# Designed miniproteins, single chains, continued (4), part 70

Each design is a single chain, and the fold is of that chain. pLDDT is the mean over its residues in the fold that is shown.

## One batch from the design tools (miniprotein)

Design m14414
Fold by ESMFold2-Fast:
Structure m14414 (fold): chain A 65 residues (1-65)
Amino acid sequence: FEELLERAKELTPRAADPAVRPEMLEILELIAEAAKRIEARGSSEEATDEEALEVLAEVYAERLA
């Protein structure tokens, strides 16, 4: 999860590379799914960084299973 964010940062300067684009889109989809879950739980405007990371970790774990 921290690893996921670190990989996204590493891919950012290479975002123009067609070989990197699919992997970066996959990472962005995981982040978007986590954001949707936070919004579905209600107070998205009051969501803490810790809560956001916890939801992201859950989405990532489910995708790996």
Scores: mean pLDDT 64

Design m14415
Fold by ESMFold2-Fast:
Structure m14415 (fold): chain A 55 residues (1-55)
Amino acid sequence: MLSVKERVERAMNLMKENNYSREVIERWLEWELSHVPEEEKEEFRKYAEEELEKL
């Protein structure tokens, strides 16, 4: 899990497999976004939004 895309996809899949609510997932994504490097924030947000759309 070194790429932003892989990190987002893996975390989203784990939360989906454990039946986390959309609200919990969105809260986690906001927390992660605050901890990613500035260079990665736009990529993280993009991939996170793609995964959220599939919920």
Scores: mean pLDDT 76

Design m14416
Fold by ESMFold2-Fast:
Order: sequence, then structure tokens, then C-alpha cells
Structure m14416 (fold): chain A 99 residues (1-99)
Amino acid sequence: MKEEMLKAVEEFIEEFAKKAVEKGLISEEEAEELKKELLELVKKVLEKNPDVKTFGITVAARSNRGPRVDRALLREIELEVENGKLIVKELEEREISYK
């Protein structure tokens, strides 16, 4: 199950990073760094919690104009193990623009 959860998170992060780059919120280089750091973090959390049954992840990318956030992309999913099956729940996808 841990490997299945890690794969689901990897796919989620990859899709999010692609959308964030396409929207001009982050660069392709920043997206690659984000993917690596988040996957390492998730792997460490899962290694420390081998009996985890529910895992939530929220990712946000922001564009700032000075101290203000002018645009943001937020996405949240929940991974749940039920009767030996991995269920991926899409909780939120939100685009924010402040004008």
C-alpha cells in the first residue's frame, strides 16, 4: 500500500506542477525542485507511518506582487485505504485571482 500511495502522490504532484507552470505561477525548474522535495517528504512520512490508512495532501502555488498574492492555484486530495484498496478523493481545486 505504501508504494501505491507514493505513486498516487507522485502523479498528483506532477499534474499540479504542470498546471502551475502552464499558468505561469512557477518555472519549469521550480516545478522539478517542488516535485523532488515533496516526494522526498511524502516518502519520509510514509516510512515513519507504515500503518497509515488516510493521507492528505494540499499543494499551493502563488504569484506575488510585492506583499500581496495576485494569483494562486490550490489543489487538495485525500488518499484512503479501505478494505485493502487505495481510494483517491479529490477534495478541492481552486484558482484565485485578485484584481
Scores: mean pLDDT 74

Design m14417
Fold by ESMFold2-Fast:
Structure m14417 (fold): chain A 76 residues (1-76)
Amino acid sequence: AASDAAAAELGRLGDEAVRIIDELKQKNPELAEKAQKRVDEAFTRAGALLNAGRYDESVALAQREVDELKKELEKV
């Protein structure tokens, strides 16, 4: 089902975000702390969108945040 697929993808993106933040913590703990707060806010919003049945928007929001994390990791 679309809800199951979206929930699974959101979980996958969340796991990816955790891995990137852990790497960022090793290189720059201050940037990692700021990134963690932003990620927490974004995934809270994505979860709310998922619960509202807005699956594409939920996944897109989480994906954008993971993409921004990857860019930040490349800069350090």
Scores: mean pLDDT 86

Design m14418
Fold by ESMFold2-Fast:
Structure m14418 (fold): chain A 70 residues (1-70)
Amino acid sequence: SMAEKKLDEVEEAAKKMAKEGKLSELGAEIAIGVARLVLGVGKAVGDEEWAAKMLEKVKKDVEEGKAGAE
């Protein structure tokens, strides 16, 4: 699904940022945890398009070093 694909993109972004030292390992784990929660909520309420949009925002926050900080 689109939302599951976006979750994979968030996980890759978080791991890449952690590897580059731009995000802590804990920060990466928190970002991935938030992304998984978003997907779970989207599936539970039947709104995978909302989940995909929220996951895109999480990915952007991770890439900008803002994951879990705001």
Scores: mean pLDDT 77

Design m14419
Fold by ESMFold2-Fast:
Structure m14419 (fold): chain A 89 residues (1-89)
Amino acid sequence: EEKKKFIEKLRKKLIEMGRQGVPLDEILDFAIKETKDIAPELAKAYENLRKAVDDLRAAPDTRESAIRETANVLRAIGDVLDVEFKILK
């Protein structure tokens, strides 16, 4: 129950940060920091998403790289949602 309330509060804060125009990398770094002790599995999922975002930004300016790295980001987002779903059960 306490872990579920934490995730709901975290989600609201991340959405608020996004609406205020906080850069995505800062939002993800905040999510990692907040989850590290209370939900290490969720922190790892956010770390993987952070890496996928960095890889997308560093990718060569080619259509093939853009498609591949975007797919990697979408998979990492799915992994975050899967971990959240398991905790919320």
Scores: mean pLDDT 82

Design m14420
Fold by ESMFold2-Fast:
Structure m14420 (fold): chain A 64 residues (1-64)
Amino acid sequence: SVEEILEKEREQWIKDGKFLYENAIKARKEGNKSLAVSYATAAILSYAMAGELDLAREALKKVE
């Protein structure tokens, strides 16, 4: 069903967002600020696509 497809896509966006966010934290820890901002921005977009606004806001703090 459409609902099953949408839920599967949502779960994938959350997984992608988490992966990107973890890479943003790692890049920031390694002093690569430009790479950290790129990963954090991608994580924000992935979480937003999943409707996970609180996770998106947390990732946004890493680009400010």
Scores: mean pLDDT 84

Design m14421
Fold by ESMFold2-Fast:
Structure m14421 (fold): chain A 95 residues (1-95)
Amino acid sequence: SLVKKGGEKIVEAGELLANKSKNFDSVVLGSLLIMAGTIAIKHSDKSDKDSVQSLINFSQNAIKKLSEIDDPVAPEAIKKLQEAVKLFEEALKEL
């Protein structure tokens, strides 16, 4: 499932931030990304257009927040979130 793969990319971004960042805001965001990605994976079989669009919006908001933080870990996390957005956009075409 593309939604499951997108959720896995969100978890990867979150784990990178939570485990490797020294910036408190990045660590908090990382923990929220792990939670959101895990929920997306668990509910991937029940995904509709509204739930996938919400995941796109959430991921784009996380990218925006990370781009405003001066954190050397943020660029790699942003790349993983951009990959998640692309997977969710592809999933929308199949729904």
Scores: mean pLDDT 88

Design m14422
Fold by ESMFold2-Fast:
Structure m14422 (fold): chain A 97 residues (1-97)
Amino acid sequence: MTTLSEEERQKILEEIRKQEFEEIKKLIEKLKEEGKLKEEEAEEILKQLEKGEKEGIEKAAELLSEEYGLPAEEIKKLLEDPELALERAREVAEALA
């Protein structure tokens, strides 16, 4: 498990809320670059995410949960409901602005 501070985890979640697939793709690419994820597995997950396939979403959420301690269920929810992700990002921005 990668130990991240609570602030770092919150920042990653906020970025996922705003950018959805793009932010998750970046995190998966980082895991591949760090050697924590096999290249073939990373490529398969990224392809599945681009197609919006449930398997890719589930694998990405599980990996981010294991490596960064992010809540897998929240990540799945954000990927499955882009409108909800945008709404939440707006609420966070308004609260912190």
Scores: mean pLDDT 66

Design m14423
Fold by ESMFold2-Fast:
Structure m14423 (fold): chain A 59 residues (1-59)
Amino acid sequence: SAVLEELAARDPAMAASLRALLAAGQVNDVVLRVIYRDLTARFGEAFARRVVEELRARR
């Protein structure tokens, strides 16, 4: 995933945490909302939307 690779380059700890949540089946709408808010503040809304859409597709 190009967007998750881009996230890993910008924030390897966040990328690792999101991979762990995906593996555990814990990517729910509450988690997606929290991630969207955090990533929007740090990297902008367009990037946050791409990450959340990728996580929603993979859960």
Scores: mean pLDDT 85

Design m14424
Fold by ESMFold2-Fast:
Structure m14424 (fold): chain A 62 residues (1-62)
Amino acid sequence: VDLEALAKRVAEALVENHPDLTDEQVRNVARQAAKAAGIPEEKIDEFAELAVKHYRELREKR
């Protein structure tokens, strides 16, 4: 599974619909998306941090 590509897609959807989320809210949504996608539990936190990073970058580009 390409964690980077999936994290970017989650971040793009969140920026489009919810541009004012906190980092914690983005992490929580990303964790749920990771579980749904079958990402191993040990990688869920890494995936959540990637989503937060991409969300911040995309929000700043608006």
Scores: mean pLDDT 80

Design m14425
Fold by ESMFold2-Fast:
Structure m14425 (fold): chain A 86 residues (1-86)
Amino acid sequence: MLEELRELVREALLAGGVPEEEAEREARAVEEYIASLPEELREPMARAVELQARAHLAKLAGRDAEAAALAAEARALGDEVQAALE
């Protein structure tokens, strides 16, 4: 799960022009952040990150409407996790 998410984040960063070493470090930091959350928040946050990475890839492919929809869903899940951390 988290390893697959790390690979997706790294792929999205590389597709966006981020250097390989920087993309690897950023993807690892995201994985570590999710692993540091309470167990019940890990799945919603992982889903939010997945949707955001897919939104970025969709935007790069010229699929703006799909990118906007995925980004909106990612934001809603991120807001839910943030509220639960209060």
Scores: mean pLDDT 83

Design m14426
Fold by ESMFold2-Fast:
Structure m14426 (fold): chain A 104 residues (1-104)
Amino acid sequence: SVEEILKAISKLLNATEVPTAEEIIILFEALDFNKDGYISREELRKGLEELHGKKLSDEEIEQLISFLESISGGPKDGRVDLEKLKEVLLGKKEPEEPIPEVKL
């Protein structure tokens, strides 16, 4: 399941290689600009533009945030719970929902 999550994230980020869980955790911790333990839609968009060098469309950002919310089980208000996401990526907790198929 972690491998499927990492593959889905790599597809959403247009990565050429599947990142490690640790690399994804470091990326998302860097996206938490206000250090509240949640990643907002705007932090995700801005951080990916600054770190990835590519501006994602609103649809791509919505698909990514929805995917991360589905696996982490956060508040489902457009924010990703970083601690819950880390638990899933490190294999300490199962995804809250089945891993959705990514079509972009």
Scores: mean pLDDT 70

Design m14427
Fold by ESMFold2-Fast:
Structure m14427 (fold): chain A 70 residues (1-70)
Amino acid sequence: SLKEKIEKITKEALEKMEGKSAEEVMKIYEEAQKELGKLVDENPMPTKEEVEAMHEAILKLEDKLEEARK
């Protein structure tokens, strides 16, 4: 499902970000954003649950990026 794909991309990105420099976290964030963006383009009519999963994914990735950029 789309939700499972979103969750997998998010989990793998967050694991890759652990203990990395701000520059490395930013690169991982950009790659994850590209993959998530591709899923959005391929799924123009997502369910409410899939929209919520995407929103949650972006928030988690942004939180890690902000923490690393301090």
Scores: mean pLDDT 81

Design m14428
Fold by ESMFold2-Fast:
Structure m14428 (fold): chain A 74 residues (1-74)
Amino acid sequence: MTTQQINMANGMLSMKDLPVESMAKSMAQAAKDAGLTVDQVKTAIDYAASQSSPSDSDKIKQAGKMAVDMLNQS
């Protein structure tokens, strides 16, 4: 992964206490600011999920799906 993808993954891990919608919006904005492609964002989400407990992993994947959907709408 690139440095931007690792930074995004670490950001996702730090946002586990936020509502899913807030996580998704923050992830989408961070991806735009870093110039990440949708595929790079998906890789970062999968990595962050793999570093988390099952419940946190599910939340990260849900927020990630919403973030990817937001990126595809722009």
Scores: mean pLDDT 80

Design m14429
Fold by ESMFold2-Fast:
Order: structure tokens, then sequence, then C-alpha cells
Structure m14429 (fold): chain A 120 residues (1-120)
């Protein structure tokens, strides 16, 4: 988990989008995505490729953030809305997924907590 949050922190400093951060948290990369549509068989480009965020690693990340922020998991989840993301399987009809996201403010707090631990 610590290594994942270090990588997320780098992406945040580089100005990466919340979708890019979420893809990193799910462990998906372009190399792990299908090169052709599973429905139409057409070649996929980065512009029309979609990724599934149903990876259990995302839930583990939320629990780890809640623990690092010293918040109960239920209270942590209650502070977040569900953000609708147009993420799905490679197809001409992408499936929209709705997930609680780690906000940029919460990622900053996590990075501050990690810096405090590092400097102790």
Amino acid sequence: MEELFKEIGKLLKEGASDEEILRKASGYTPETLPTTSSISGKPLTDDNRFVSISDPRLAFSRESVAKLLNLPLSEFDGLKGLIPLPIGTPSENPVTRVFPLISREEVKRLLEALKEGYNA
C-alpha cells in the first residue's frame, strides 16, 4: 500500500487526472488492456479504450487511506460522493461505473501523514 500511495503522489504532482490516479490504483496499464474490441472486433486506440474499475485492490486502497487518516471506514466513505466515471470494457458501448474516489484533498492529507512519518 505505501508504494502505491507514493506512486499516486507522483501522479498528483504531475497533474494527472482523477481517472489516471484511479487506473493506477486498480493496477491497469495500456499493456494489460485488449488491443481489439471484445464486441465489434475493431482495433482499439487510446481514445476509445476503456478500463474496468471492479478490481478488489481499489477497495483495499480505501481502507488503507481511512486507516492512515485515522478515520472510521464508515465515516471516511460518508465523506465521499460516488463519482460517475465512463469506464468499462473495450466496446462501442462503454459501461459507466460509479465509485467513491480518493479526493485530491484526501490524497494531500495522506501525503502529509506519510511525510510526517518519514520525518519522525
Scores: mean pLDDT 42

Design m14430
Fold by ESMFold2-Fast:
Structure m14430 (fold): chain A 75 residues (1-75)
Amino acid sequence: MPTPQQQLDAVLKVVEDNLRDARALTDPEEARRVLDNTLLVLDSAIAWSEQHGDEATLERLRKLREEVRRERAGV
């Protein structure tokens, strides 16, 4: 079974890759789509962590979601 740290590391990589891709896009609509999909990934990870993760992992995921949401609002 993956550890909570391994799950967090996997989510961090996905978020980093999606943010990099969104920032490289010249079309605002495509950037919004990538960021919206990233929010769905974070929502799923938060739901998973509520069942299996610790409070520190949940707070980190919620902080990441707010960072992505702010990036999305700026597009």
Scores: mean pLDDT 78

Design m14431
Fold by ESMFold2-Fast:
Structure m14431 (fold): chain A 117 residues (1-117)
Amino acid sequence: MKEKIEEAIKYLEKARDLFTEAARLAEQVGDTELANYFRAAASLAQGAINAARKALETGDKEYLELAVQLARGAIASAKEARRLAEQDTEHGPRLIALIDEAIKNLEKALKYLEEAL
């Protein structure tokens, strides 16, 4: 059980870092709306990491449920960012690659968190 939460945290951290990089790139091309969706996804991923760490410390399933909800929120924000990135034919493909990798890591994290419930 603890090993599954620890694996989930690793994938959440990778997703957070990918969203932080994507936000920086979106900001550089002047897409503030897209950058804000990436910052929201990174913030939600960080919240999920914090909740998952609390679940490890306390054994309390309420924190694990919170981690799941926050990770799902990060995926939703990432999917909206992907929709906006598809409208940019010049910079969109690079951003979409980062988003898809981040979503893949979030989905792996969710699988581990749900298996720990």
Scores: mean pLDDT 89

Design m14432
Fold by ESMFold2-Fast:
Structure m14432 (fold): chain A 78 residues (1-78)
Amino acid sequence: SAEEISRLLATMTPEEINAYIKKRLEEARKHPEVKALIDEVQKKSKELINATEEEIKRFNEEVQRKIASLSPEAQAAL
């Protein structure tokens, strides 16, 4: 579920998030809203290679908010 994915991603580093997307969320990319979110998350995760713990925490919080703002159809695709 979107809630389970949101909670899981909140505990991950940017590198772990990118790996999880490639392994578990590629099928979810078929939904345009999910594809846009995944593309943005992957782009931002690459920018966080030398990020502080606080920057990583803010990124995780932003990802959680973006997941919560997806349409019900997009959340179901996750």
Scores: mean pLDDT 79

Design m14433
Fold by ESMFold2-Fast:
Structure m14433 (fold): chain A 64 residues (1-64)
Amino acid sequence: ARAEADALHARVQAGIAGEDPEMAQELVRLVEAALAAAREDADTHGPRTIAGLERVLEELRARL
């Protein structure tokens, strides 16, 4: 439901902001998995999607 999505979004933002270190670590894991999958299917995702995921991962690691 929308309320569940809003609650998850708030937790993700807290993780990015460094207010929820457990969520921040989980986000790093999820982005690493997404990046691995995007690299495996490069024909579909392309270099721009891969670069975007790499940037998000670097920003998350910088806050941990």
Scores: mean pLDDT 70

Design m14434
Fold by ESMFold2-Fast:
Structure m14434 (fold): chain A 83 residues (1-83)
Amino acid sequence: SKLELRIKVLEVLKEAGKPLTPEQIAERTGASVEEVQRILDELEKAGLVKKIKVSDNEYLYEVTDEGKEFAEGIKKELEKRKA
């Protein structure tokens, strides 16, 4: 689902502890670059990731503190229902 991919993108960025390209996020999530880019655009608009311009053709994405809290909250809710 889109929600599962959003959480996975946020977790990948949190675990990396550094800004990543959409291609690096796609490799780590197993999603296509196109799917990851759509999710990153949605997460940026929600304030959950920060977009960093490196050049006209290259962007890095970093998880915000709000994005970390969102991912942690959803993950804990899912863990409570599975435990």
Scores: mean pLDDT 82

Design m14435
Fold by ESMFold2-Fast:
Structure m14435 (fold): chain A 90 residues (1-90)
Amino acid sequence: MSERAKKYLEEIKKKIDSFIKKMENAKTPDEIRQIAKELLTYLTKEFIRIQLELSPEEALKVMREVSDYLKKQIEKLSPEKQKILKEVFS
């Protein structure tokens, strides 16, 4: 993986961690849905950027590692919060 691909992966993981922390602190389902929508918007924009700036092979690898990381971080949330995120990402 190139240094640029690795840097994108690291930056996206840090942003995912930030969004997950906000969701852990959220008290209402609507607040969690809003944060989840913001995360989805962020990831969509980053995946477009990655596909434009990296080779197809590296873009796929970064997107896969981001998706795997996101799934792992979501599993740290309560079951109720996980259900809300699953609905937003469906």
Scores: mean pLDDT 85

Design m14436
Fold by ESMFold2-Fast:
Structure m14436 (fold): chain A 80 residues (1-80)
Amino acid sequence: MKSLMEQIEELLKEILKIADELDKLGKIKESIVLKLLAVGYDVQAQIYVKNNDTAGLKAIKEEVEKLLKEAKKKLEEIKA
C-alpha cells in the first residue's frame, strides 16, 4: 500500500498535469496559481513528514484532493 506522502505526491502530479493543460489552453494565470498552490502543499507535507505529524499529512491530503477536484471542474468548464 502507498504511504500517505506517496499518495499526496501522486495527487500533486495530477494537479500539475491539469496546470500544464490549462497553460496550453491559454489560461496562463490559472495555471500559475495552481502550480503555486501545489508547491505550497508539497512544502507543507514535507514539514509534516519531518515532524512525524500523521494528522497534518491527512489534512494536507484532504486539501490536495479538494484542490484536484476543483482543478478538474475548472478544466471541464473551460472545455465546455
Scores: mean pLDDT 86

Design m14437
Fold by ESMFold2-Fast:
Structure m14437 (fold): chain A 74 residues (1-74)
Amino acid sequence: VEELRKEIITELERLKEKYPQYQSALDEVIRLVKEKKFEEAVKKLRELAMQSTDTELQVDLARIAKKAEEALKL
């Protein structure tokens, strides 16, 4: 559980570097993950993916959301 949380945070930090224009939204998701609010984090990631027209970003966000959903099952 703790290792999965750290992995998710690391991936979100990398995504912030790749997409600086989404830094504020990604910081909010990182905060939610650190607070163990995985349901809210998944919701925010999916909302961001739906608002984006960048297919690479949408794929990255969907992958991270899936990991956060896995954390909810634990």
Scores: mean pLDDT 79

Design m14438
Fold by ESMFold2-Fast:
Structure m14438 (fold): chain A 66 residues (1-66)
Amino acid sequence: MVREAEERIREGMRRLSEISHRALDSSPEESDRLFGELQRMGDELRREVDSLRSDVLSSVLSSLLS
């Protein structure tokens, strides 16, 4: 379901932004940990966006032609 994927992507972006800001204000050790999480989440978000893009294109085409 495209809507669920879209919500996951929005939530992921929101968390990515939050972690990014927290890392900038954190201790060196905490910042390193958060940076690792940031990179992992970024990679997962990229894959999710690629999947959604394919689904959205299919859904939009179907919606416009129906």
Scores: mean pLDDT 73

Design m14439
Fold by ESMFold2-Fast:
Structure m14439 (fold): chain A 67 residues (1-67)
Amino acid sequence: GQHKKVLVSGLTPTTPKSSVLEVAGKFGAKDVQWINQTTALLILPKSTNLAALAAALKPLGAKVVVL
C-alpha cells in the first residue's frame, strides 16, 4: 500500500482532538484512529516526512512512533 501507520503518543487529556486532526490533515492522513486519551494512530502516505510531522506535533507534547 501507499500508506504507513504512525503512532502519536504523549498527548494530554486536555489536548484538543481538532489540533491533532489539523496536523494529520496537513500531512495527508487517510485516517486518524484514537486508541485512548493520549494516543492516536495515523494512516499517512509512505512519503510523509516523519521529522516534519514530529516537529508539527511537538507543541502538543506528542511523540511520534513508527510501526
Scores: mean pLDDT 80

Design m14440
Fold by ESMFold2-Fast:
Structure m14440 (fold): chain A 75 residues (1-75)
Amino acid sequence: MFSDEALAQDAAGARGMKKKIEEELKKNPDDELLKEILEAAEGLVRAAEAGDSQRALDLAVRTVHLLAKRSIEKL
């Protein structure tokens, strides 16, 4: 079940995820899906740091969705 603790972890998790995605994107600069994931992760970090729970949840769902999509599309 959703909780405030889950949202509080979004900023820390998103910062780590963002850095990992940036490193992967430097190795694969033409990966359009990675660029979308990075944008979503950046938005998530900002929303979580601002305490905007509604926006943070929306962007967290989007980031997870895009990550799952990329995992299916192997190159």
Scores: mean pLDDT 71

Design m14441
Fold by ESMFold2-Fast:
Structure m14441 (fold): chain A 88 residues (1-88)
Amino acid sequence: GAEAAADAAISGAKGVLEKAKEVGDKKTAELAQKAIKLAKEKTLEGVKKAIELLKQAKKEAEKAGDKKLAEEAERAIRVTERALEESK
């Protein structure tokens, strides 16, 4: 269900947020915070929007040259997409 995918998105986005704060990437941190907020709605649309924000966070981390932050965002995306697919 949407709840399992939402929980995956919240967990993944929190990891991205924490790492973005550690490296001082304010743009990626902002995108991760927005993803958490949307995922907390526990709706299919909220989860889909959270995935799109995590994809934007990955692009911003890549532009900043932070490969580890980009990899963290990619893991969050993959885990969330898998949970969403398995809960159908």
Scores: mean pLDDT 85

Design m14442
Fold by ESMFold2-Fast:
Structure m14442 (fold): chain A 73 residues (1-73)
Amino acid sequence: MEEIFKEVEEYGKKLLADSSLSDYQKRLAMVTYAAKLLAKKDPELAKKILNSLPETDDPRVQELIKAMREALA
């Protein structure tokens, strides 16, 4: 668990430093990355994170979210 927290923190810092991404894109990338890391150690928490993620009108983003949610089922 501690390694996952450090990795998420470092990824978050890198996203915040990237001025080419919008706040919304940074938030989505962070949540998806955290869910991916947690899927192996805590699938329940990973599912909770994905279920709280708002859906977008972008079909590719929706498809990725659904695919990851199904992989955790």
Scores: mean pLDDT 63

Design m14443
Fold by ESMFold2-Fast:
Structure m14443 (fold): chain A 86 residues (1-86)
Amino acid sequence: PVVAAEDIVKVEATLHADGHVDVTLTTKDGSKVELSFQEDVGLEGTFSMERISDTEVLASYELAAEATIDGVRIPASGSAVLPRPK
């Protein structure tokens, strides 16, 4: 099943220590689509994106520990309001 990106109002992801990732997509009609897959990055934490307006999304994440990727320090948690281009 394919969900149109414009119908998604919330995305929640849980990254498990074993590399398993669970993603829940919430659509504008309140339906939930659950996906799971294996990743190879080995990050443990949570990530979410929520539509707060037609043009803005609130993105947030929380990792079990601070990470360094390609020499860049990634803080253990963060949030930002991002523009949603059409």
Scores: mean pLDDT 71

Design m14444
Fold by ESMFold2-Fast:
Structure m14444 (fold): chain A 90 residues (1-90)
Amino acid sequence: MSQADQLIRQGDQLRSQGRNVDASRQYRQAGNLYYQQGQYDRALQAYQRSIDSHPTPLSYGNLARVYYQLGQYDLSQQYIDQARQLQDQL
């Protein structure tokens, strides 16, 4: 089993315990590993789970980067704008 797959399972376990911030971090790390491996669809799903658990500017920025690699530039820009907006509110 890959390290990224293990991080997803750890995130799922933490989320079941209500540890949403810790779950978000595990999902984001899994997304980073999938992204480095060129597994953009899996990276997208992992970053989305990270955002669903606890939204951060970094997770939105990571999601934007995946959409950019997929050639979905309008979606990439929308998530960059969401990351900036959330950062300005913190």
Scores: mean pLDDT 88

Design m14445
Fold by ESMFold2-Fast:
Structure m14445 (fold): chain A 67 residues (1-67)
Amino acid sequence: SPLSNDELVDQILDYLTKNKEFDLVSFVKKHKDDPLIQNILTLLSRIGASIDAGVEVFRDLLTVEKE
């Protein structure tokens, strides 16, 4: 079965916490309920994307926000 958005967020947050990516952890927690982020999570779940691919999407979004 595909992961729920909440399950995917939990897996991404676990990965980021283990890698000490605390800026990105904060970004994901702040924005996880935003419609754009929810649409991205739904797309990632639907296409069966890896956790690494999901992390890289959020990393790119954080980089754009910091500009």
Scores: mean pLDDT 79

Design m14446
Fold by ESMFold2-Fast:
Structure m14446 (fold): chain A 99 residues (1-99)
Amino acid sequence: SVDQIAQQMIDYIRQGDVDRADQLAQQLFDSGAYDQLRRAYYTVTSDHFSSHGTIDSLQIVLDTVDNQIQRMRDDPVTVDKMRYMGIRDAVRDQIQRIQ
């Protein structure tokens, strides 16, 4: 299910597995599971307001979001593209605050 794929994506991000996380992000995007994908990113970014998050897991979120934006490179700037850009910017800001 898409919810299971989203949870596996979160788990891979937390484990530091950028390639597996990106593969699952692509699967969620291709299946139109945009709400699950967005919630997965927000879930892992929120981990960093606690002692359970690491800079490495934020970097993986940044890398997967950048890959997603890259897949939309030739697309016009849509609301969805802007949302991913917003997530990217928020993750970059969070990394800067904890470094």
Scores: mean pLDDT 71

Design m14447
Fold by ESMFold2-Fast:
Structure m14447 (fold): chain A 79 residues (1-79)
Amino acid sequence: DIEKLKEMIRELLLKALDIARRKGLVTPEQEEEIRKLIEEEKFEEALDMIERLAPDDIEVHILLAFARMGLWEIKKLEK
């Protein structure tokens, strides 16, 4: 179910963003920008931005890896 996969990816990206924010890795302006990308379903752009801002955070990397896998599944299922 593509809609369910999109919901899961959104949740994973928001969780990664929350962790990055709580660890002081993103500014309020960067958080706002990433949230807008997620709301617009620009998941790959949001993922890339979080990864660049939190390059060494293992928790963030794990969540982003799962989000990336979900994106690949959606791309395979969309016709």
Scores: mean pLDDT 85

Design m14448
Fold by ESMFold2-Fast:
Structure m14448 (fold): chain A 106 residues (1-106)
Amino acid sequence: MEEVRRLVEEIERLLARAEELLRAGDLEGALEVFERIAEKFREIAELTGDPEVRRLAENVEELVRQLREALATESEADVARLARGAAEQLRAITAEIRARVEELAA
């Protein structure tokens, strides 16, 4: 469980970086960070074997996929709005994963 806690802390640092990139207007950079966050959620799902964590990791992968598609097809302003919404959703999912990991570690 210590490895899983380190991954959650890394995800929180990556979220802060993604939000900083979004404020700077670096949409591609923010998306690359979101993809790294999705990889970390998948790793947590594999380490825990928990079905709820797996479901949350799959939701993150789908969210990142939708953002990549939007970056290719939508206006920069629309992508920026969607990416900000995604950051809020990722923050909520990270909080849910943290709570679940703490429950599993008890």
Scores: mean pLDDT 84

